# Designed miniproteins, single chains, continued (5): the designs that were tried, part 76

Each design is a single chain, and the fold is of that chain. pLDDT is the mean over its residues in the fold that is shown.

## One batch from the design tools (miniprotein)

Design m18797
Fold by ESMFold2-Fast:
Structure m18797 (fold): chain A 83 residues (1-83)
Amino acid sequence: MAEELKKEGDELLSKGIEYDRQGKFQEAADLYTKAAELYVEAGDYENAAIAYFHASVAYRKAGDFEKALEYEKKAFELYRKAQ
């Protein structure tokens, strides 16, 4: 279960990076948030925090500063939980 969720999260994270490279920041952010949710479900809080941080950066690039702050906060909360 957890292994499969992490693998799916990794695939979505990679897809998000590709969309980010194409300048499709909104789509990249959506993929990053989905990856983070799968990592949380798997109990992988470190990778979840990384994925939410990528989402925050992508939302900022898309001009959505409210979502950028929201996901940056989620990333830091998960980093603290992973410690």
Scores: mean pLDDT 87

Design m18798
Fold by ESMFold2-Fast:
Structure m18798 (fold): chain A 66 residues (1-66)
Amino acid sequence: DVLDLVAEAIKARHEKDYEKAEELLKKVIEKLKASPEVQKEMRELLEKGDFKGLVELVVKELKRKE
């Protein structure tokens, strides 16, 4: 699920498969059902290639929904 996609994205980035990591993070953004403002911030971080910032924001949103 979302956590599995995040784990796969981190693994892909560790393996230097940046295209796969980006695609997986894009799927995470779509599945999180975050507010429009947070989704916009996540997409902007993805477009900038700030994968660390994006992962941190995703983890923060997951904790908020638990």
Scores: mean pLDDT 77

Design m18799
Fold by ESMFold2-Fast:
Structure m18799 (fold): chain A 51 residues (1-51)
Amino acid sequence: MELTVEELAERAGLSKEDVEAFIKGEKQLTVEQGRRLLEAVGGDPTRLAKA
């Protein structure tokens, strides 16, 4: 999937910085934030690796 970190953040209602930090494993998201992020990638966590 060619979803950018910026598009992913907008879909999840998160900041680009928070999404980047989470993908790198540098930041823990809340349960609700993580859920929104998974919904933004269509429920497929493998797509986060390409953001």
Scores: mean pLDDT 69

Design m18800
Fold by ESMFold2-Fast:
Structure m18800 (fold): chain A 68 residues (1-68)
Amino acid sequence: SPLHELVRRVAKLVQDGASPEEILAEALRLARELGLSTEQTVEAVERALLAQGRPDLAARLVAAIRAA
């Protein structure tokens, strides 16, 4: 599913050591390409970051996505 594609992409970026800014930019780009709503994008990014043990980053990026 498109939502699972975004989850996998964000998880890989975290594993590869991407910056918060790079993760946000790519998440927004891919979400737009996949036709995801803001809430679907938030759900996917939050799931990926919590699974990667990054609740701090999850809170920051969720706020940034909602503001975009």
Scores: mean pLDDT 88

Design m18801
Fold by ESMFold2-Fast:
Structure m18801 (fold): chain A 58 residues (1-58)
Amino acid sequence: MSAKEKALEASLKGHELASEGKYEEAREIAEKGFKEAKASAEEAAEATAEAIRIVEEK
């Protein structure tokens, strides 16, 4: 599993938890996803840009 895919899934799951009122857990999941993506410099840049784009569209 790539770091890019992991970061995207974490962001989407975080949004689902936020809609249930679990903002603290949603934020933790999203932050963990981005931290793991940073381990891969190339994947981190793309994952962050894609996650931001998806979040902004919602």
Scores: mean pLDDT 67

Design m18802
Fold by ESMFold2-Fast:
Structure m18802 (fold): chain A 64 residues (1-64)
Amino acid sequence: MKKFVVVADSDPERAVRKALELKKEGGEKTEVVPVPGSLEQARKFAEEIKKKTGAEVELVELRA
């Protein structure tokens, strides 16, 4: 089963950059999703992924 990593940052460029780094580290079985905006939006998105997929979900907060 795939592991999902949700990256929260108020800056879209920083979120995407960190997501690319984590994708390289995690490999094929890790899906990384940048969520620019509020931490609340990122948390809601992480919960939705967990409910729909049953996969492990990690939330990484940079600046939300």
Scores: mean pLDDT 74

Design m18803
Fold by ESMFold2-Fast:
Structure m18803 (fold): chain A 55 residues (1-55)
Amino acid sequence: MDPVVLEAEILEALGLMHKSLGDDEKASEYFAKAAELYEKAGLKEKAARARELAE
């Protein structure tokens, strides 16, 4: 497993958790970090999805 991808998946999960709690600012921060890591790993589709989840 690519550790960068694993970290991005964890950040995405944290973003979803904060979004469900109504903490939209923290959710957006986690999704933005996840998108950055997915992009670094070359996963453009996952990065785009994480950016969409930030909104």
Scores: mean pLDDT 81

Design m18804
Fold by ESMFold2-Fast:
Structure m18804 (fold): chain A 64 residues (1-64)
Amino acid sequence: VREELERLAKEALEAKKAGDKKTALEYIKRVADLVRDAAIAAGADEEKVKALAEKNIEEAEKEA
């Protein structure tokens, strides 16, 4: 999971540098989904994790 998160974060950053904001946002959404699922599986509060993921996506959309 951690290695995949690092790879997706790097892909998002490279897409942003290339000016492909749409692709960068898609990678950010994938990272948010992976983090959410991993946190829920580890016993984190499902509602709090979902709210955090939604906020991260909203911030990424504003940056795009």
Scores: mean pLDDT 71

Design m18805
Fold by ESMFold2-Fast:
Structure m18805 (fold): chain A 81 residues (1-81)
Amino acid sequence: SKGLEFIRELVKRIVDVMYEKGLTGNTKENLREAWLRVIEELKERGELNEEQIEVLKEIAENAGEDGEKVNELANKLLKLL
């Protein structure tokens, strides 16, 4: 599905950003930083609506802290794609 492919590419880009910026060690802070970076890139491309941006920001806030909440939000994002 297009939504699932979007999430796969999103996760891949987050991992790429972590490597590019040398974000290692504290996984919680590093994950949040990488998520916020990718959200900024996607927003600049104009490929996301307001609801999708809000869900992605909420995922960033929970990244590295609450995996169950992140999974819930990822499923919500899939329904918006």
Scores: mean pLDDT 76

Design m18806
Fold by ESMFold2-Fast:
Structure m18806 (fold): chain A 51 residues (1-51)
Amino acid sequence: MIADIVDEAYKKEPTRDAIAEAFEKAGLEEQAAIVRGDWEKVNEIVKKRIE
């Protein structure tokens, strides 16, 4: 699921931004941050979600 999406994004580095934008438009900010490789942002989003 999420891991599969991350793997696909890394394989298609030139299109990674397009995939991240699609997740952002869907309201999936955490997935978008994962696709971009922004782990600091992922940690912030997860922290806000579970608090």
Scores: mean pLDDT 69

Design m18807
Fold by ESMFold2-Fast:
Structure m18807 (fold): chain A 80 residues (1-80)
Amino acid sequence: EPPHLSLEEQMQRLVEAALASRDEESYRAALESIRELVEAHPEITPFAIRLLEAALPTLERESPEVAKEVQRLIEELRAA
């Protein structure tokens, strides 16, 4: 496994973790990690928004409550 991950790779893995999660605790943790990564590295914000928007249809089918949290996060990231 690579010892270093690009910011894009880290973000992609966090979004994948959220999509793979079937419980509230796991996807909340993933969303918090996404927010922290963007706060530390604002340059990744457009990429994060793109990935989260792409994930929304899947989340709306599986977890509508999480989809609402993701939509709120997207708005927060766009406002920052």
Scores: mean pLDDT 77

Design m18808
Fold by ESMFold2-Fast:
Structure m18808 (fold): chain A 78 residues (1-78)
Amino acid sequence: SARIEALRREAEEAFRRAVEAKAAGDYAAAAEHLRRAAEALRELADAVAPTDPKLAEELRRAAEHLEARAEELRRLAE
């Protein structure tokens, strides 16, 4: 599915931007990019759930992990 591939690329791009922002010391931007990556992973999970429910569950856990990381970085930015 073109949509599944697009969502995967969105998650990868957001994660890449988070890594770049963190390296630059911009923890607020890094947190925001990780949240965007988590949102893309949740949308990807919803898209794959009808065909691969186990993958959907794993993607949702990955999104929760990224949200936790984003919250840690947001607190460092304060």
Scores: mean pLDDT 89

Design m18809
Fold by ESMFold2-Fast:
Structure m18809 (fold): chain A 66 residues (1-66)
Amino acid sequence: SQEELLKQIEELVRKAKELFEQGKYEEALKLAEEALRIAEQISDPVIREVAVHDIREFIEEIKKKL
């Protein structure tokens, strides 16, 4: 369900942020990219667009540290 996908995205983003705070940028990037892949599967176009945008912004922040 869409709710299960959103929960999975939330957990992956949370873990990626924890890794980012620890300086583990390559590991944080992998989890953020996985979250992006799941976000692209969201059926609601408005929710999908918001989730994809937020995750892409975080990926850009991680890439600036690499």
Scores: mean pLDDT 90

Design m18810
Fold by ESMFold2-Fast:
Structure m18810 (fold): chain A 67 residues (1-67)
Amino acid sequence: SELREKILKLIGEILRIIGELLDIERELETAEGERKEELEREKKELEERREKLLKEMKELSEELEKS
């Protein structure tokens, strides 16, 4: 199923983003100045992308349940 493949791909992307966010949070514990600002910016971008992918996954999952 093409729909199933799309959902699995989105899950993979979400898991990768979660991993990156955990690494950023760890670095933020010791980061100062310019590096901290860079990490906070990257965190915000990844959080926004995660939210978008979660929304897409929810929509596709609802379509799969209807089928």
Scores: mean pLDDT 85

Design m18811
Fold by ESMFold2-Fast:
Structure m18811 (fold): chain A 70 residues (1-70)
Amino acid sequence: DKVGEYVREAIEHLKKEEVEKALEALKKALELDPENEFLKYLIKELENFKEEDRDSIITSLEHYLKLYFS
C-alpha cells in the first residue's frame, strides 16, 4: 500500500497548496509503480499546474485511490 500512501500524501499537500511537495509524493509513487500511466499523466498535469485545476487533480487522485486501494 506504499503507492496508496504516497497518493494520500499528494492529496494532503494539494489541499495545503503545497504543489511541489505533492509532485514529490507522486514521483515517489511512480518509482514504486513505473508503468502506471495514470500517475505519469497526473505528474505531467501537476508539472504544468494551474490553480483552476487543483480540485480536478485532487478528485482524480481520490478516485484513483478508491478504485485501487479500497
Scores: mean pLDDT 81

Design m18812
Fold by ESMFold2-Fast:
Structure m18812 (fold): chain A 78 residues (1-78)
Amino acid sequence: MEELARMALAEIRRLLREGRYDEAIELAKKAADAMLLNGKPDLAIDLLKTAIKIADDLGYPEVAKELKKILEETKKKI
């Protein structure tokens, strides 16, 4: 799971740099959901927080906003 999180974050960075914002958001949500299904809620939260930071650091505030919504939805499932 931790290795899956690292791979997902690397792909999210790549998708954002390519302007594929919707795909980056969808990947973050799918990765977080997979971690929840595998009993790793802390890892799901950490992945989403890191993805938000990546989006903010790269200057994509709308992507960061959508990821924050996904983070809040994920917290409600825990």
Scores: mean pLDDT 85

Design m18814
Fold by ESMFold2-Fast:
Structure m18814 (fold): chain A 56 residues (1-56)
Amino acid sequence: HMKEFEVLEDLAKRAQKYGKLTREEAVRWLVENYGLSEEEARRIADKAVELGLVEE
């Protein structure tokens, strides 16, 4: 819960400054920025798309 909320908050903050990332860009950013596995990054990116924080 805590890690996922922190990541989503960071995605929202980045979207505010630079515009929304695409789903593919978000997965890459999460892997590079948080060291998440591709599977974990993909799950979080999917949730971010549902929340409107990331574009498909």
Scores: mean pLDDT 79

Design m18815
Fold by ESMFold2-Fast:
Structure m18815 (fold): chain A 97 residues (1-97)
Amino acid sequence: MKEKIEYLIEQAERYAELARTSPDPAVRAGALRALKQIAEELVKLGKEHPEYKDEILKTLERLRKVAESLMNDPDPEVREAAREAVETIKKAIEELK
């Protein structure tokens, strides 16, 4: 289980970097959608394995800040993907308390 959570956190950090740095708006939007899916998986794992809750919450908080920073992106698809990611990640954080 720890290995799966660590893998998802590593993937989240990789997609967060792509969302912030890719010159291609399609790649940035796709990365934000991937972060949304990873957040949904992490919240399920945090509920099933409370011993990893704090580590998962710290990761979700970092992802929320990345998505929020992209809500002002010049590309409208990136802004929409960021808005959806923020909503999903905030819900995930609240569900884990």
Scores: mean pLDDT 88

Design m18816
Fold by ESMFold2-Fast:
Structure m18816 (fold): chain A 62 residues (1-62)
Amino acid sequence: THESVALALEHGAKEAEAAGDYATAAESYRQAAIAYRQNGDFEKAEEMEKRAEEMEKKAREA
C-alpha cells in the first residue's frame, strides 16, 4: 500500500541519514513526504519535508 511505501521510504531515509549520506537521505525524505501526502497523512508529509530540507543543507556543506 501507499502507507507501506511511505514507511519504507522513511526507513531508508533514516538509514542514509545515520550513514551520513545526506543527499540520499534528502531525496528519500522527499519521496516519503509525497507518499504520505498521497495517503492523506499531511502531518507526516510536512515532517518528512522539513527533514529533507535539513538534509539538503547538510549535503551542501559536506
Scores: mean pLDDT 83

Design m18817
Fold by ESMFold2-Fast:
Structure m18817 (fold): chain A 62 residues (1-62)
Amino acid sequence: GLKDKAIKKFQELAVSDPKLVYEILKLVEEGKLEEAKEILKANGFSDEEADIIVDELKSLFE
């Protein structure tokens, strides 16, 4: 499904660009969710995929 595709894309991004993924994680931890989504979209994620990833990451900082 779309969620599995988004998660796989994010895992591939973490291997290819770990610094970018660190920046995304930091933005989500700081509550800067829109900025995190914009970075994801700039790196080939759709609006829906970016929403899925940010929601998943936000739950990790609960």
Scores: mean pLDDT 86

Design m18818
Fold by ESMFold2-Fast:
Structure m18818 (fold): chain A 91 residues (1-91)
Amino acid sequence: RERLEEMIARAEEVVEATEEELEERVREIARRLGEEAGLPEEKIEELARKALTLARFYLRVAAMAGLGPEEALAHALEVAERFIREEVEKL
């Protein structure tokens, strides 16, 4: 019990420490890739929101797997960029 609660608490700390940076960087990736594809701002914002939802899930997964803030953030950002790129390619 205690060990599991400690793992969850550590994962939540990693998420809290990285959430703002994740949001900013996901928005930057969506803007870069969306602008390159000629998407309007409304679509770029929609992509950023969807990618952020997915990235937050994988950030928690990485944190629960024992990754630190830098590694968890990098993993989540990689997932977000792949998602945005795939969505842009469909358009």
Scores: mean pLDDT 83

Design m18820
Fold by ESMFold2-Fast:
Structure m18820 (fold): chain A 55 residues (1-55)
Amino acid sequence: MSIEEAIEYAQRAGAYGATNGKPEEAARLGREGVRLAEQGKLEEALKVADEAKSL
């Protein structure tokens, strides 16, 4: 997965979490995922994104 793909995944995961009724927590996790992806920490970014998606 490229850094751009990881950023997109984190953004989408945050949006999914928001639809589950925890929008502020999902947004926080999505932002952290994007930040980690921008730093090249793709595995950590995916972990945080999956956490947001699982809300």
Scores: mean pLDDT 76

Design m18821
Fold by ESMFold2-Fast:
Structure m18821 (fold): chain A 90 residues (1-90)
Amino acid sequence: MEEAKKKIKEILDDVLARLERYLTPEEVARMRQLYEEAKKAIDEGSLEAALQAVARFFDEALRLTKDDPELRQYILDKANEIFELFAKEK
């Protein structure tokens, strides 16, 4: 559990850092809000709450990057990596 939580947060940190270099300030503020909600759900919430918060983060990331196929593929790859980690947690 602790190892998976740490790995998921590290992946979210990497995705947010990459998005911050690409998105407008308003879009970055929205992604930061979803990122903080995801981290809180991972640390304090149920597995279902964490999964839903992470899903909301990636849904918005994909919506904001629809015009960049390479960045969208990176985001999809990172989302799949996180969801595989959730699947292993039961």
Scores: mean pLDDT 82

Design m18822
Fold by ESMFold2-Fast:
Structure m18822 (fold): chain A 78 residues (1-78)
Amino acid sequence: SGLERDLKERAEELRKVAEELLKKAEEALEAGDIVTAASHASAAGIYAGLLKLAGDEEAAKKIMEEIKKLDEKIEKKK
């Protein structure tokens, strides 16, 4: 399909966006902004899903593992 082809061509860009969102989530969490941290982590999850559709399952798995760690840190601050 056209979407899968486009996602495969953009896999590198999708990885960079997911990594940047995770970095922003960690920075927000360190600043005590739980809402912004959760928002960025959620957005990174969307990009992990797109990476999996693009066939980069290894990158998607790594992003999801980092999201899980962030979610655990966020939960402890509630």
Scores: mean pLDDT 82

Design m18823
Fold by ESMFold2-Fast:
Structure m18823 (fold): chain A 68 residues (1-68)
Amino acid sequence: SSAEAASADLARVGELARRALAALEAGDHQTAREYIAEIRRLADESPSPLAAALGRREAEHLEAMLAA
């Protein structure tokens, strides 16, 4: 269902964001970039506007942390 797909995409965005943040905190910027790229891919490919919007927001926040 559309709701099931949206729920799965939202859960995946959350998991990837946590892994990216952990990599950033460990100083592993390459691994963080890989997770951010996966979040952006998921946001671009997701049929859920909510999952896409939240994925883009998470990627933007994580990219800002990389730039600091």
Scores: mean pLDDT 84

Design m18824
Fold by ESMFold2-Fast:
Structure m18824 (fold): chain A 77 residues (1-77)
Amino acid sequence: SPEEIRALQEELAELILNKAPVEEIEKKMKEIIEAVVEYLRSQGVPEEEIEKIREIMEKIREEALKLYREGKLELPK
């Protein structure tokens, strides 16, 4: 649900602000991707489109994790 996705995003923001281990950031990002995918399926989005969206989200996740490891990932206050 949108509420579940928002809660996971807020949890991710808290982990980043608290300088959590990279492994915890990665796990939370994966949970968000899975929640988004399940939401899209519930809305009747075709599996081919969901797969493309997943690929885009995974690329964004890889770049975000790289920035986080380098201490360059910043969140709006």
Scores: mean pLDDT 82

Design m18825
Fold by ESMFold2-Fast:
Structure m18825 (fold): chain A 56 residues (1-56)
Amino acid sequence: SAAAEAIARLLGISVENAERLIEVARSLGPDVTGALVAASAGPEVGARVREILLAL
């Protein structure tokens, strides 16, 4: 998906791993998923991932 490709590019991960992150977001929601990304990759990257997930 375009969202998975955008997340993969932003995080430097595979598209398959980005699809798994989207699946996590379906269970936990975009806010919690964005916060988990922020803890690992920083608040700016976490906020961008959250915005992508909210657009789904």
Scores: mean pLDDT 84

Design m18826
Fold by ESMFold2-Fast:
Structure m18826 (fold): chain A 89 residues (1-89)
Amino acid sequence: SKKEKIDELLRRGRELAAQALKAIEAGDFETARELAEELVRIAEELEKLGDYRGAAYMYMLAAEIYEKLGDEEKAKEAREKAEEAYAKA
């Protein structure tokens, strides 16, 4: 069902965010960046499914990871997408 797909995406996103933070702590910034990009893709999938709140949450997690990586441009883009998704919720 649509709900089961949303629940799975939210679970996967949380796991990827936790992995990204561990990668940053280990100095593996390349893996953390790839995981942040995957979080953005999960957020886009959640938007397509109509879960704007879930999408906003995933964009916010990606923004936090990009901020910790010093990628101010991608952090800003992700925050703007989170705000846009939240406005649709």
Scores: mean pLDDT 90

Design m18827
Fold by ESMFold2-Fast:
Structure m18827 (fold): chain A 58 residues (1-58)
Amino acid sequence: MRTVEGEVTLTVPKEKADEAIQAARDGFLASGADRVEVVRREVKGDEVTITLRVTYRL
């Protein structure tokens, strides 16, 4: 089996960071991703930049 990994970056309001992470994870898993991991969170004032690693098994 071949594994493919990619990273996705989201910038969202701080209050919605956990909601955005959950929605992104659910979306990628529903589309066939095997794993979705939060690899980075950066807080800038009222915004959070979140980096997700998405893994597919082909």
Scores: mean pLDDT 82

Design m18828
Fold by ESMFold2-Fast:
Structure m18828 (fold): chain A 87 residues (1-87)
Amino acid sequence: LDEFPKDLQPLISYFIDLAKKRGLDVDFLLDVIKNEIDLNGATVGNIARAFIHALVVQGGERPSDDLRAQLENSKSVEEGLKIASQL
């Protein structure tokens, strides 16, 4: 977690906890997040996109298009966390 930007750590921690609760591979999630950040930059939307990708690839339920769009267009960590709480 320390390798990620401090301002984004609360959102990443939330997704790690969600992954654990849903029985997902946390190491795979962290690798997907790192790759997304390296490729597209460290933003709330990119981290959310990485989480959704990790969820779907591991057989999890795909969120609605509306919820995904809201999460990916979040302007802040606080907004992202509020929307992610609906996952």
Scores: mean pLDDT 80

Design m18829
Fold by ESMFold2-Fast:
Structure m18829 (fold): chain A 69 residues (1-69)
Amino acid sequence: SIKELEEDIKELEEKKKKVEEEIKKLEEELKKNPDDEKLKLELEIQEGLLALIEGMINFLKKKLEELKK
């Protein structure tokens, strides 16, 4: 239903915010330890998760628009 899609989008946007906060923390830690390969890998993983979440949000928003038309 439309309501379920709106709720799923809201939940994903909340998850996106948490991932963005984690990325910010990792970027700050990497500034202190610029050669830390573990931090670089963790940052890349979190950036990948962010891209996935953004893709899901965009997909669901497109589906929501189609259902409202």
Scores: mean pLDDT 87

Design m18830
Fold by ESMFold2-Fast:
Structure m18830 (fold): chain A 55 residues (1-55)
Amino acid sequence: SAAAERARRIAEGARAVAEATGSPAAKQGWLDAERAAEAGDYEAAARAGHRSGGG
């Protein structure tokens, strides 16, 4: 779905920020985004990814 695709892109952005910066907050946001997406909660995944700077 479009929501799932968007969540994947946001999570990938959050991962890139976490890897580039080493920020614990960015890493937590990426992990939260991946976990929410795995559970099918794409709105929560997007929110977590955006909070970490991934979107």
Scores: mean pLDDT 75

Design m18832
Fold by ESMFold2-Fast:
Structure m18832 (fold): chain A 68 residues (1-68)
Amino acid sequence: SSMEKAVEAAKKLAKENEKDEKVKGMAEGVAASFEATTGDAVEALKEGLESTDNEHEKKVAEELLKGL
């Protein structure tokens, strides 16, 4: 499902950015928010996305937003 893909992408983002506490926090927040509400997930994703300059992270975040 799209939710499973979004959670998986968020987990990968957190793992690849383990050294970046803000990005890790965003990815964990997005994964948790998908269990509650899609709107909260989008909000958390946007906040975290503003703190990242990594091209791969931006692509993952953009793909998640498209899937929602």
Scores: mean pLDDT 65

Design m18833
Fold by ESMFold2-Fast:
Structure m18833 (fold): chain A 87 residues (1-87)
Amino acid sequence: VAELEAALRAALAAAVAANDAGDDDSFDRHGRQAVRLAVELTRLLQGPDAARAVRDAGEGKPVTDQEARDAALPVVELVAALGREAL
C-alpha cells in the first residue's frame, strides 16, 4: 500500500512538472499512470466496486452506483490533494 501511494505521488508530481514544462506527451503518460495507480489503490483499500467507479469516472463514463462512487471518494480526495501538493 505505501509503495502504491509513493508511486501515485511520484506520477502526479511528474504529470504536474510535465504540464508546467509544456510537455503534453509526458503529461498524458504520467496522468494515465496516476489513474491506473489510483484504481489499484482503491481496489486494495475500498474493494473492487469502488475501484470500478474510479476507473469509470476517469474514462468519463457515468457512475450510476452511488454507493460505489461514495466508497471511492476517499481515494479521489487523496488524488486531488496530491495533485494540489504537486502544484
Scores: mean pLDDT 64

Design m18834
Fold by ESMFold2-Fast:
Structure m18834 (fold): chain A 87 residues (1-87)
Amino acid sequence: SHMEELLKETLKEIKELAEKEVKKLQEEYPDLDPTRLRGAAEMLINSTERELKELVKKKELTEEKAKEIIESIGPSLRKAAELLLQM
């Protein structure tokens, strides 16, 4: 279905975006613990996948909602990195 295709494409984009952001954050902040940052990214991806699957069950996943979720990944990872730097 269109929603299942949108789910798969959105998850692929989220994973690619998260990988790019993790690499960028590690380059910008050499003191970041790479294991903790990767763990935070994995948890974010897993929770986002659950959210997207719930939207599909409710027939509420739209291209607009998918874009909103994708756009939240970068800021969420940057916030996680900032918290890790304070530890």
Scores: mean pLDDT 87

